# Designed miniproteins, single chains, continued (4): the designs that were tried, part 24

Each design is a single chain, and the fold is of that chain. pLDDT is the mean over its residues in the fold that is shown.

## One batch from the design tools (miniprotein)

Design m12806
Fold by ESMFold2-Fast:
Structure m12806 (fold): chain A 100 residues (1-100)
Amino acid sequence: SAEQEELEKKIEELEKLIEELKEARNARDYDTALELAGRLTELMVELYEKLNLPAKPEDLRKLLEEMRASTDPREQETLLGTLIHGAEETVKYARELLEK
């Protein structure tokens, strides 16, 4: 269906953003990582709402605010890891729901 095609496109976009965020993390480019994190968070929130996922958009927004406020490289690495893990789990759950 057109709705399933739209959802698949959004999941593919999220997968691409996850890979780009991992590259920025490996490059220690936190400014690029923050820009990508903003886009990724917006897309995750949209998927949460469209798929009625058991996740809170507010928790993602708080994580993004913590990332923007962080000046410690060790904390930044932990926050990036948390966001990447959450995004990968979102992809897995969304794909599982589309198979049903």
Scores: mean pLDDT 84

Design m12807
Fold by ESMFold2-Fast:
Structure m12807 (fold): chain A 98 residues (1-98)
Amino acid sequence: SNETETLLVLQQLAAAVEDLIRRIEEEKPSQEEVARMLELLVSIFQDALKKLKEVNAPQEIIDGVEEAIAQLQAMQTASVDEAIAGLREILARIKSLL
């Protein structure tokens, strides 16, 4: 169902954000490496947004994911600590949509 597909996409996005937070905390990458990881996460979120639109997900979910993408793009020049804080905020937002 479209509802099941929407939930699966949101769960995959939450898992991707959680994995990135874990990797940054464990591996302690440079700011430049974090920026590249954030760029890849933006790509994942953009693909997810396309799928959510195709299954006619609720507008609140579409808006939430679009806001998360904008925040991820703004974070590409952030410090590592700012990136972790922003990722935690995005994770909380995605979990609130579940």
Scores: mean pLDDT 90

Design m12808
Fold by ESMFold2-Fast:
Structure m12808 (fold): chain A 82 residues (1-82)
Amino acid sequence: SEILKLVAEQIRVIGFVFELTLLLRQGREEEARRLAEQFIAEEEDERIRELARELLERLLEDPEDEEAAIRASKEMNRILLE
């Protein structure tokens, strides 16, 4: 089912953004980088890969940038719903 695949991808994206934010707020930078590298390696959409790279860079500069995390999550989900 295409709907079940979409739901699984949405869960994957939301989980990624949440875990990345949590790891960087805890100062676990190496684990955050590995999480992002794995997510990007498994992602087929270049726009979602780029949003993941940009989010990592933004949260490395400011781990408290909740607006960046929210924007990335919304844009990734928007792309998945096309």
Scores: mean pLDDT 88

Design m12809
Fold by ESMFold2-Fast:
Structure m12809 (fold): chain A 100 residues (1-100)
Amino acid sequence: IKPTPEAVKLANEAAKYLIRAGDAETPEEFRELADKAVEYARQAAEKASNPMEADLALSTPILAAAVSLVTGRNQGLPEEKLEILDEALARISAIADEAR
């Protein structure tokens, strides 16, 4: 597998947007940041040289979304924000599966 720095960089941006979403003041801002994360994840999959590289790169934003969901639930994040995180996790996981 040839490492594609661009795919890794885009996957890291997706993870950063998911982490940043946790600091959003409104559900609308939270959704915008989560949507940006999904878009970066999609771009990462497109730049990957093969399905295995895409899966490895996307593991980063998938882990970030999962950690944010667990942390948010424990910290009492509003249900609307938890639903947005769960949706983002599902969408990024689907992108990883589609890249096969």
Scores: mean pLDDT 76

Design m12810
Fold by ESMFold2-Fast:
Structure m12810 (fold): chain A 85 residues (1-85)
Amino acid sequence: STEERLKRLESKLPAIQHVIETTTDEAVKETLTRIQELVLEARRAYYEGNYEKAKELLEEAESLLDPAIQELIAQAEAELQKKLA
């Protein structure tokens, strides 16, 4: 569902922000910044009741999540989890 997709991507936003702040790779930074913008726009559309727009924005964000980007996010999630433990 659109709600489940939104919640999944929102859960990654802290890790995405961490990679944006720590990466020296401008292409990675640009891609993650675009994913962040799309997720935040999708969240706004969803809470405004525009589920069609939210779905389209989430699909675009998901299309940018290649394996390399996913690995960077997963590494950042692990680092953030260690700081909370």
Scores: mean pLDDT 86

Design m12811
Fold by ESMFold2-Fast:
Structure m12811 (fold): chain A 55 residues (1-55)
Amino acid sequence: SEEDLQRALNGAREALALNDRTVLLAALHDLEKHFSEDPEAQALIEELRARLAEL
């Protein structure tokens, strides 16, 4: 649903702010599993992967 998508997107943005590996991995998994076809989620997935590669 749109509400579930917005919650997941906000969770990913919070994960990026916290910059914690465990939280980043959880956010990445959630977006990939449930919202992989959404363009906004795809942008955050790429950002989450890039951040995780630097840790």
Scores: mean pLDDT 86

Design m12812
Fold by ESMFold2-Fast:
Structure m12812 (fold): chain A 89 residues (1-89)
Amino acid sequence: MEELRRRLREAGVPEPVIELLLEAGEKAREDGPAAERAFEFSVELIIMARRGASDEEIAEKYGTPYVSAETIRELMRREVRELERLAEE
């Protein structure tokens, strides 16, 4: 989790939110590989959203025949909204 904490700090995520995300990561690890993968994906989307990634950057990193840049952008918007909600406390 040290690398995750560093990446979140570099992306400008507030410390209280970082601690909540680390707790979520521990729970995902306990729930199994599928949950851990979903958590890892969510963290990448949060970081990309915070850094203002373009549709081109998203397509390059996550582009597959079955996942469009539009779909990834919608997922990023959801993660940003959740992060903003947590940061309000």
Scores: mean pLDDT 68

Design m12813
Fold by ESMFold2-Fast:
Structure m12813 (fold): chain A 71 residues (1-71)
Amino acid sequence: VEAVLSRSARELREELLAQARANPELITPEEVEERLARELEELRATLLPGASDEEVEAALDALKARQRAEL
């Protein structure tokens, strides 16, 4: 669970930071990191205590879709 979550979170963070660097007028890299940290903490709380890797991946896909829609 944690390995999948950490890898996907890292990939999403890199993608969002690249977008923030390209469009600093819309959102800063610092704001991206703070938003991602908050969303991941909420996700961890929701998935406790026995989420499978598949459930984690589905939740992360939903998070990625939401973040892309907001940007």
Scores: mean pLDDT 68

Design m12814
Fold by ESMFold2-Fast:
Structure m12814 (fold): chain A 86 residues (1-86)
Amino acid sequence: MEELFEKLIEALREAVKKELPEITDGQFDAFIRTLRTWIKERPDALRELAEQLGIPLDDPEEFIKAFVEAFIKDPRAFSRALLNLR
């Protein structure tokens, strides 16, 4: 789980830098802090999210790709959706 999450953060950071340069480092770090807290409070959160994306956690590369694409498409709506899952 920790390895999957760190790989996800790395992919998100790279994609945000390339596709969403208007997002500041502070805004991105705030999002990652919220996501870390959400996952820490809910150990099954990544599994639930994978189910919502239609991708099982046993396919981590496809999960990371789908998560990154969803975030890049609408980062504000994606962040709100994560908060609403709590």
Scores: mean pLDDT 71

Design m12815
Fold by ESMFold2-Fast:
Structure m12815 (fold): chain A 72 residues (1-72)
Amino acid sequence: SPSPVPQDMYGLMVRQMGKAMTDVQNGNMSPVDAMQQMVQDVSQQTGMPQQQVLDMMYQYGLITQDQVQTLQ
């Protein structure tokens, strides 16, 4: 099993995903733009590089491998 990440980190990522999905549903952003903004927001709040944020979200099953490739 993967090493446990602090619950607050997972909760932050889930909340930012929910915000991104709301922005897409309201027509404020495209799915790609919303995902880029989400990764940037998590990166800024945590101090982690954007690549590490993408890798963690992929490990949690929050994004697909194709989405990781698109956002690199």
Scores: mean pLDDT 77

Design m12816
Fold by ESMFold2-Fast:
Structure m12816 (fold): chain A 81 residues (1-81)
Amino acid sequence: MPSVEELREEVERRVEEMAREVRRLAKQLGIPLSDEELERMRREVLELLDDVLEKHPTDVAYLERVLAAQRALLRAELLER
């Protein structure tokens, strides 16, 4: 079982992947997205996931569900522009 520290590192990596995906989608769809806005979105997701790891450190399935939900929300926020 990975440690909380290892899970935190994986969460940071996956949030970076989500940020890259959002940037790519914005470019493909011609949606204006500043680097500052993308960094804010990334930070908000990291803050939420850190809270999840603090409250549910052994519930990897819940963490995976939250990661999937956050990915969907980031896409929805982009498309609402």
Scores: mean pLDDT 78

Design m12817
Fold by ESMFold2-Fast:
Structure m12817 (fold): chain A 75 residues (1-75)
Amino acid sequence: MAQAVDQSIQDTLADTGWSYQQFIDTLNQAISTNTNLSASSINIRNLVINYLQARIAGDGQAAQNYLNQLANAIS
């Protein structure tokens, strides 16, 4: 599960050409501008943001914890 989630994130980055920061900015904009997002959808986006921020910071433990939470949230 966590490996499949990580692969999905990496595929999104490869397909879009986005940096981690551009992906974070896009997710934050979607949360702030879209009034029809469910609480579950907002939670998933926030977990992806936290995962990407942990990777930028070089915090492997935090990144793995967020990836595990994300895998649980989408199961």
Scores: mean pLDDT 79

Design m12818
Fold by ESMFold2-Fast:
Structure m12818 (fold): chain A 75 residues (1-75)
Amino acid sequence: KEEEERYKALIEHYLKQIEELADPETVKRVKELVDKYIKEGKYREAAIVAAQAYNLAVMGLPLEDLKVPALGDRG
C-alpha cells in the first residue's frame, strides 16, 4: 500500500507538470493511458508511462513516440 501511494504521488506530480506543458488533447490521452494501468493495479507501470509522457512534453516530442511497458498477457 505504501508503495502504491508513492507511485500515485509520482503519477499526480507528472500529470500536473504535463498539464502545464502540453495541450489539453495530449493531457487527456496521457490520463487515459495512465487510468488503464491503474485499473489493473499496475501503479508502477502507470508512473513509468506518466514519467515518459512528461519527458516527451519537455522535449517537445509527440505522444506517439511513447514506449509503454509490457502488461503481461496483452503487452
Scores: mean pLDDT 75

Design m12819
Fold by ESMFold2-Fast:
Structure m12819 (fold): chain A 89 residues (1-89)
Amino acid sequence: MERLRELKERAERLLRELTELLKTADVSGEALARGVGAALAAIGAIFEAELVLKNGGSEEEIEAAIEALEAAIRALEEGIAAVRAAQAA
């Protein structure tokens, strides 16, 4: 449960960073698609984690939520990097 909370908080922080970048960056094409895709994946993973934290879940559900958050965090970091690279070009 502590790991799930920490990962959820990290995903929420990265999602905020990405959405702020998307608002200010004049980015298009592949970088925009990557950023938007990462944001959508993160929203889903955060909602699953919130549901597990609020209502409880089996060990399998907790593990699945952790895996989803870890995947979302990777996608968010990649999306942020792609948007920043496109903005800097």
Scores: mean pLDDT 83

Design m12820
Fold by ESMFold2-Fast:
Structure m12820 (fold): chain A 92 residues (1-92)
Amino acid sequence: MSKQRQAEIERLIAETDERVAKLMEEAYNAYKNKDIPTLKKILEEARKLHDETVRRLIELGADPVLLTAYSLRLTGAQIEIELLIKKVEKEK
């Protein structure tokens, strides 16, 4: 692996982690307001971010172990948002 490719992978991960953190903050705020349409929009943005990030990591030649580990992390964020939606739908 080239040092340049590794640096690009590390930067992509850092940028994606920051974007995920912002989406989770927005999701928690929408959850507090019981705003299901906004939560669904954030979930769609999280799914798009997952697909885009995995595709770019593959293009950069990221190791399969790193791809699997990072994909799992992004999936975790999506599951958290889905659970927030279900919790709002069940609240009386």
Scores: mean pLDDT 84

Design m12821
Fold by ESMFold2-Fast:
Structure m12821 (fold): chain A 80 residues (1-80)
Amino acid sequence: MVRITVEDFEEIVKIYKLDLDKSVIDQALDPNKPGYLIALVPLVVRPLVEQGFKGDPRTATFKEVLDFLKEKGYVEVPAT
């Protein structure tokens, strides 16, 4: 399992334009909890299930979630 950094999470929030309180984000950035990142992105959790995300979003690793989001084009910074 790849541990996600605070910077990685900040990038995800920025890309999704999530209106989340910083305190909520900080509280959920526990790398020992396999599903913490998924719980913070409610707009993505539902599509993950519908699009056939590999495994259960509640127990998935960060790498699995990030790889899926990047594949779907949700977490990608334009090279331009």
Scores: mean pLDDT 49

Design m12822
Fold by ESMFold2-Fast:
Structure m12822 (fold): chain A 75 residues (1-75)
Amino acid sequence: LAEEIVEASEEEAKRLVAEYLASRGADRAEVQAILDSEATPEDLRYFAALLKREELLAAGASEEEALAAARELLA
């Protein structure tokens, strides 16, 4: 998912973020706010990096490995 957000167009990246938040129990207003946001491509990439770090930590990776992978998504 994090890699998909980084590779996607701006509109598709917003949609992926909104779908992710909805799947995590975000309410309709919160999801709509993301879709209507003026989030820049940099904001969306930063979100993807945070998500990648969380995914790797949940999978048992070290904080150092998770941070390195997150930084790779921002490059």
Scores: mean pLDDT 72

Design m12823
Fold by ESMFold2-Fast:
Structure m12823 (fold): chain A 93 residues (1-93)
Amino acid sequence: MVEITTLELASQEAADNAIALLEGLLELAKRLGLDPEVLEAIEELLKIAREVKENGTLSLNKEELEELKRKNELVLEAFEPYRQELLKKKLEE
């Protein structure tokens, strides 16, 4: 059990929440016309979240975990400008 490296989405409940969030982000990314690399990153994260839900757990090696972290960071960075602009509008009210 100690040898199993899992994502933050390892639990079924967390996986369900992540799937819903990622599906929403994918639709938003399509509407905003974000780079195809961002869309692909969201789709890969969705695939992994669905796999965790189906199998209960996901065992990843160090390289696979690093790649997933990189994809997660890419998605967060792509949405950061929109988050900052929304926060600015609220503060200028």
Scores: mean pLDDT 67

Design m12824
Fold by ESMFold2-Fast:
Formats: sequence, C-alpha cells, structure tokens
Structure m12824 (fold): chain A 62 residues (1-62)
Amino acid sequence: MKTAVVDANVKDPEKVARELKEKGYEKAIVRTRASFEDLRAGYRLYNALKKAGIEAELVVEV
C-alpha cells in the first residue's frame, strides 16, 4: 500500500488530497501538533483525504 506522510499545515487541503490520489497514494499519515490551530488544520486535511478516497490517520505530536 502506497503511504504518504504529510504535515497538517497546508494552504489547500483539498489540493493536497487530490495530488496524493492522482499519484496513487492509498494511505496518508497526517502529522500535527497539539495546539488548537494545528489540530484544526490536521482535521481539515484528514477530512479532505477521506473524501478523496485515501485512508487517513491523524498523528498528534505530544
């Protein structure tokens, strides 16, 4: 299974999800920090990945 590791702090989560799907990624690990803003960014990217049909995991660095 082709897996990507991506930082949550991206300007366009939907674009990132689309690009990963086009490149054949089946899973993505979203790395974020435990601040409110970083968690929000992580959830946005997580949801965009799920909508694109990519299995997603959110990893919070604590």
Scores: mean pLDDT 81

Design m12825
Fold by ESMFold2-Fast:
Structure m12825 (fold): chain A 72 residues (1-72)
Amino acid sequence: SKELKEKAEEAKRKAEILREIRRERLSAREVAERLGISEATARELLSLPDEVLEKAAERAEKLAEKLKKEAE
């Protein structure tokens, strides 16, 4: 249960970062540092339409909610 809570917090954090990318137009370096991914992967992520990034954020947020419920 405790580990599920930690995974839920991580998923929530990733969702927030994905929304921040859309809002603040972060650089590939900043995205890579915040998400813990390579700059090459971050550039590919930034090339995606805002709509796709928002859907990815929603999926991460739903995963966080599911993990929180399972941590019960």
Scores: mean pLDDT 73

Design m12826
Fold by ESMFold2-Fast:
Order: sequence, then structure tokens, then C-alpha cells
Structure m12826 (fold): chain A 82 residues (1-82)
Amino acid sequence: GKKFTLNVAALSEHEIEVGDVFEVVGKTDSLLGLRSLTTGGVAVAGSKDLADVEALKVGDRLEVVEILEKKGNAYTVVAELI
């Protein structure tokens, strides 16, 4: 599916790993609310390109295919729409 580069702030104590599947559970014009189907953990995500956030809808599922950067609870990931 389409790949997105997302800046993700993990709000739960679970680590984000390659292969984790998240569902979009909420949305604003600039942010995605995410819930892990793998761990049940919750996160908020944005993108440097606002069009990437606009392209995603509540109920969409994203698999983490690559972790580009991790700093504490802040991740930059490549996620694929499934």
C-alpha cells in the first residue's frame, strides 16, 4: 500500500517496533490518533507533509515497516497503509 513518513509520539509505555499495526482512531487537520492493534498502546502522529495526514482516514490501518529515528517516546517511522 501507500507509504507514509510519520512523526509519532507514543503516549503509552509500549515501545513501537517494526511490524506493529496501528489503526487511526481519531483525526484533526494536522494530527492522527493511533491505537496499536499489536500492543493496545496509543500514540499521536503527524507528518512534515500535511497532505499525508489529510490522505489518512479514521479506520485506516498502518503497519510500521521501518523506524528511521527514536528519541525517548518520539519516533520517525515509515508506515504502510494496509
Scores: mean pLDDT 86

Design m12827
Fold by ESMFold2-Fast:
Structure m12827 (fold): chain A 78 residues (1-78)
Amino acid sequence: SELEELERRAEELLAELRRLAEEGRAAGSFTPEQRQRMAELVEELRRVVLEIMRLRGYPEEEIEAFERHMEQLLELIR
């Protein structure tokens, strides 16, 4: 199903993020290429999670609140 495909995609994205985080931690720093890839993975994960929330029947107000929270967190990290 669409939900199962999205959940699988989220697991794949999380696994890659964990791998990159472990590589950077072991090296004591992240390369510019690793930082760029992690940013891309986080953005894709955000989109996948929002779609999962919609398919699981989360209220629209809760989805909007999550999206707003993510925008605020991204602004703080920039």
Scores: mean pLDDT 80

Design m12828
Fold by ESMFold2-Fast:
Parts: sequence; structure tokens; C-alpha cells
Structure m12828 (fold): chain A 60 residues (1-60)
Amino acid sequence: MEERAEILVENARQALESAKSWEQIEAIRQTVLAYAAKHFSPDMTERIREELERLLAELE
């Protein structure tokens, strides 16, 4: 991944680990995906989405 995309995913991971409700988790997911869609290519946005789904799976 591009360095900026890796930083975005790492920031998302930290935010998700700090989330206290499913509503917060979904808000973080939507915010990160919206940012990715605005600042990255469609292919990179899809990779960011896949990494977010992996992080969410780890949180159960």
C-alpha cells in the first residue's frame, strides 16, 4: 500500500480499538471510507476497505 494509505489504516485501527459502541465503530468505518474515496484511487479505496473489514473481524 501507499504510505498515506498505511497511515490511514493505522489511525483507523487505533480509533477502532478506542471505540466503546458499535455505533462508534460504524461511524469510524464510514469516516475512513469517505476520506479514502476522496483522497485515493478506487483501487486503493478498495484495499483500505478490505483492511478495515479485517480490523473489524478482529474486534468481533
Scores: mean pLDDT 80

Design m12829
Fold by ESMFold2-Fast:
Structure m12829 (fold): chain A 97 residues (1-97)
Amino acid sequence: DRARRLARLLAAAQVMLEQGNDEGADYLFEPVLNASLEERQQMLQVGQEEVDRNSTPEQRAEYHARMLRELAEEMRAEGRLEMAEVLERGAERLENR
C-alpha cells in the first residue's frame, strides 16, 4: 500500500514536471524524498510493474490520467483543494494529448 502510494506520487510528480508545474512536482516529491531506502526500493519495483502493465503510449496516458484523478480525490478528502484542482487539470491535459 505505502509503496504503491509512493510510486503514484512519484509518477504524478513526473507528469507535473513534464507539464511545467514545478511547484506541484515538489509537493508530490516530498513524501518520496523523506521515504527510507527500503520504501524507495519497493516504490521503484511497484512503479516498474505499473509501467510494464501500461506498455503502449495510450495505456500510459490512461494510467497516468486515472492515477492523477485518484490522487485528486485523496487530496480533496484531505482538504487540499488547490492541489486536487492541479491534479485534475493535469489529467485533462493528458486526455487531450
Scores: mean pLDDT 77

Design m12830
Fold by ESMFold2-Fast:
Structure m12830 (fold): chain A 55 residues (1-55)
Amino acid sequence: SAAKAKEVQAQFEALRAQHQADLQAHPDWSADEKKALAQETSNKVLQITKDYEAS
């Protein structure tokens, strides 16, 4: 539904904002630590997508 699509869009925008905030809060992180954060964010995107597809 359009309502669910908007909720998913809002969740993706929130994850993007959180990811950027985490990177800004941790400028001293190594490349590996930044990659781990990117993988965690990607996993959350995949979970939201699966939940949406299951609905």
Scores: mean pLDDT 84

Design m12831
Fold by ESMFold2-Fast:
Structure m12831 (fold): chain A 66 residues (1-66)
Amino acid sequence: SAAERARARALFAQHDTDGDGRLSYAELTEFLRDLGLDPLPGEVLGADVDGDGYVDWEEFEAMLAR
């Protein structure tokens, strides 16, 4: 929903400590926990579609769309 997206975007920005629009696996794990999720390491790796060690907002939105 739009409300879920707005909350997720705000939390994503909060965990994006370097301001580059991407989260490391550790930052993504804490972000997902703040959303009420408890991700396994394999779930975090699965969100990193590009395999670059970071998850951007577009990759996170793709994960939510599943």
Scores: mean pLDDT 72

Design m12832
Fold by ESMFold2-Fast:
Structure m12832 (fold): chain A 60 residues (1-60)
Amino acid sequence: MVEELEKQLSSPSLETRLEAARKLGELGAEASGALVRALSTEQDPEVKAELGRALETLFA
């Protein structure tokens, strides 16, 4: 699951990347590495915000 969602984070579609970021956040700690890597490469501020919120959910 994490691998498939991480592939979706590299999609040209903003909607697909936002959906994948939210789903990775729901998977918990196992997805944290994927979220951190995506956050470092993502350029769109909206997608970056979703990735950041997903990570905060894991740590809060």
Scores: mean pLDDT 77

Design m12833
Fold by ESMFold2-Fast:
Structure m12833 (fold): chain A 120 residues (1-120)
Amino acid sequence: LSPGVEAQIEAVEELAKKEPDKEIREKALEAVELIRKSKDQEKAETAAMVLLVGLEHPDKEIRLLAAETAVLIAKMPADSPLVEEALKLAGAAVLALLEGDDEKALKLLKEAKEIAEKGL
């Protein structure tokens, strides 16, 4: 992984450790471990960005869904035909979160999660 992605993983691990909800924290830390083991830089970077932006959200539902989505993206086989679509949806969700469009972000995270589950 590039030094930039490694720095993102370190930042996400510290953020995950500070998550007050036990279930979200455990899933976020699981995603961090899976991302560290990934040889697919684009997949690792996307999952790390979902966590970095999603875990800072005040809405518990968005934080949980971000952690679940990151775990599933990180678990996807690199050769899955659904990887590109899952990464595109997750990236769009990150942009929606950064724009403050919580409704759009929630929909896109749910879609990314469903596609990632199908890609397992």
Scores: mean pLDDT 85

Design m12834
Fold by ESMFold2-Fast:
Structure m12834 (fold): chain A 104 residues (1-104)
Amino acid sequence: MAEELAREAAELTRRAAEEVAKQLEKAIKEGKEELEKTLGLLNEQAAEIVRLAAEASPELARYAAEAFLKAVGYIRKAIEDPEKAEEYGKEAVEELLRAAEYLE
């Protein structure tokens, strides 16, 4: 049961990384408003994934929350410095992918 919930949280985190990567590709091209929408997406996905991780264990919930907080931080940096938006976007996606591997 707990292992199944952790696996579900990992799968959702990986899907979140893929969706964020797709939206970042569009957002970097279209500018600040689309990057702000990407923040909204991350916040919604974080809430659901952290909830599922918490059902497995508090440690997994904490790790998921920290990974999403870092990803949000990178997207905020992309909004503040659009010239580096691609670099920060890649780091946000990498944080989510690493979290997915840890939750497995």
Scores: mean pLDDT 79

Design m12835
Fold by ESMFold2-Fast:
Structure m12835 (fold): chain A 86 residues (1-86)
Amino acid sequence: EKEALVAQLRAALLEVARLLSELHNRDLDSLMAAADRITDYFAQNGTVAQLQQALADAQQQADWLRLALEHGEEYVTELGDRLAAA
């Protein structure tokens, strides 16, 4: 159903906005507003196929950003351990 895909796309884009805010110290409110505008555009003008593709792209971006955050935290932990050993 198109409505369910729109809801999933909104959630995925909001997750991308949150991760981008954390990684790059970007304005979260502006990123969330952009996510809402993109979601509204697809809700009004998008086909089911376009929504499925946009959702897949948003999920892939969120997964990549999440991995980048995990690797950053791992690096900080390793540095902390090295400093404690000195």
Scores: mean pLDDT 76

Design m12836
Fold by ESMFold2-Fast:
Structure m12836 (fold): chain A 76 residues (1-76)
Amino acid sequence: DIEPIELDPSKPLSKHQVKILLSYLYDAIKEKASPETLERLIQEVADALHNPDLTLEQAKELAEKAYKEIQKEIER
């Protein structure tokens, strides 16, 4: 039941799904990547997780950005 994290523009994400996605990315960033390198993305993800007024557009952009940075750090 493990699925890759994907932001599909043809399918609107619920705020619940967005929070799960951001939480997963935050944990991946915190464990796998250097906090110094990705400090801005980590901060943005953390703020988004605790922001009840987070929009889907902002969450999607943040999650995609964080995902790409994590992929770069892993693949190098």
Scores: mean pLDDT 60

Design m12837
Fold by ESMFold2-Fast:
Structure m12837 (fold): chain A 100 residues (1-100)
Amino acid sequence: SMEIEKAKEIVKEWAKKVIEAVKNNASNEELEEITQKAIVELSSVIKDEKLLRRIQTVLMTGLGKIKKLVAAGDKEGAIKVAKETEKEIIELLEEHEKSS
């Protein structure tokens, strides 16, 4: 579906921006702004409220882990979590498309 394809693009762009921000020593506030923008964009394309809530939970959980790793000086771990969060959301979107 075009909605799922757009949602995948938003999630990939979120991960790319978070990884770039982590590499550039971005603040927690910058990471939160990148994530909040992705949530707003996803809410405009995903019409299934249950799916949207699941994706928001995965994004916010991932953000929390990334912020903790960045605070600990573990940039490589933070980048890994961003990629794992992206993968988990892409898998949720693909499962929803196959089931609908």
Scores: mean pLDDT 89

Design m12838
Fold by ESMFold2-Fast:
Structure m12838 (fold): chain A 90 residues (1-90)
Amino acid sequence: SMQELIEQLQALREQIKNAKNREELFKLIDQTIELILQAMKDESLTLDQKLQLIGHILRLIGLQLDDLPLEEMKKEVIEIVDDVIKLLQS
């Protein structure tokens, strides 16, 4: 269900906050992308919501290609996860 996906995103958010290194953070980003792709299968989502979710996936991929400090990368990933949760609750 959408509620279960939101709960999984909230759990990933806490794991991202506590990630010890880039390797762990990159795995959590990959898991976040997989949950967003699962959410996009929900037929109740509008086209605009689905396009916004694609935008957030591209931002997450962009962070994996960037050489940001760990704490800055965590902050940006958390902001994207929070935006995704808010979008799915709307």
Scores: mean pLDDT 90

Design m12839
Fold by ESMFold2-Fast:
Structure m12839 (fold): chain A 110 residues (1-110)
Amino acid sequence: MAARAALIKENLLGLIDADVRARDIEGLRALREIVELVLAGKPASEAGEVLAEAARRRARRLGLPEDEIERWAASWGVVGERLAELLKELSDEQLEELLERIEEAIRALE
């Protein structure tokens, strides 16, 4: 458990850093909402809906056709569900530390 939780946390910190380098404020906000949902004990499907909706908004800004938008949204929904299941392996303390790092990253980009 401990080694797996540490690896998950490290991978999430890497994702936060990648979003910061890309200046992806919307990605950071979606990740924040997913961590909050996991802390609140919500089902992984709700985290899937968060990433699916973020993907729809991005694809629409890029001018993709509606059928491509929905395919992208469905793919990101699966990613969001898997991310939530991984985050459930972390302690509340570790999730709160990730939330703090995400909020600091968002503030630095605003």
Scores: mean pLDDT 83

Design m12840
Fold by ESMFold2-Fast:
Parts: sequence; structure tokens; C-alpha cells
Structure m12840 (fold): chain A 69 residues (1-69)
Amino acid sequence: DLTREEILERVVDLILYWYETHKEALKKKYNLKSDEELIDFLVDGAAEDFGLTPEEREEIRKRVREKLA
């Protein structure tokens, strides 16, 4: 069984994969105006899909932004 930390790590990796592989297609489909809006969209969607707490959502957002900096 995965720990909560291992789940967060896998969610970060999944968001980075969506961003790197589907960035322009997702921006067009969801009418997102910036890379920052796409990051927020992916983080919020993953938090809903994986049942993350608000604190875990902000932790994931921080990790994704740090990896893309």
C-alpha cells in the first residue's frame, strides 16, 4: 500500500507528465491563457480526483512549481 507521501509524489509526477506532454492541447481545450493557469488547473483537478486535503493540494502546487522553475 502507498503512503500519503508516496501518493503525493506520484500525483506530482502525473501533473508534470500532463504539463510536459499535453500543455498546448490542454490550454486550447480548457481556454487557459497562461502556463500558470494550466498548473493551477492540473493541481486542482488532481486534488479533486485523488481526494487530497487543501493542505496537500497546496503542497502539490508548490512541488510542481519548484520542478518547473
Scores: mean pLDDT 86

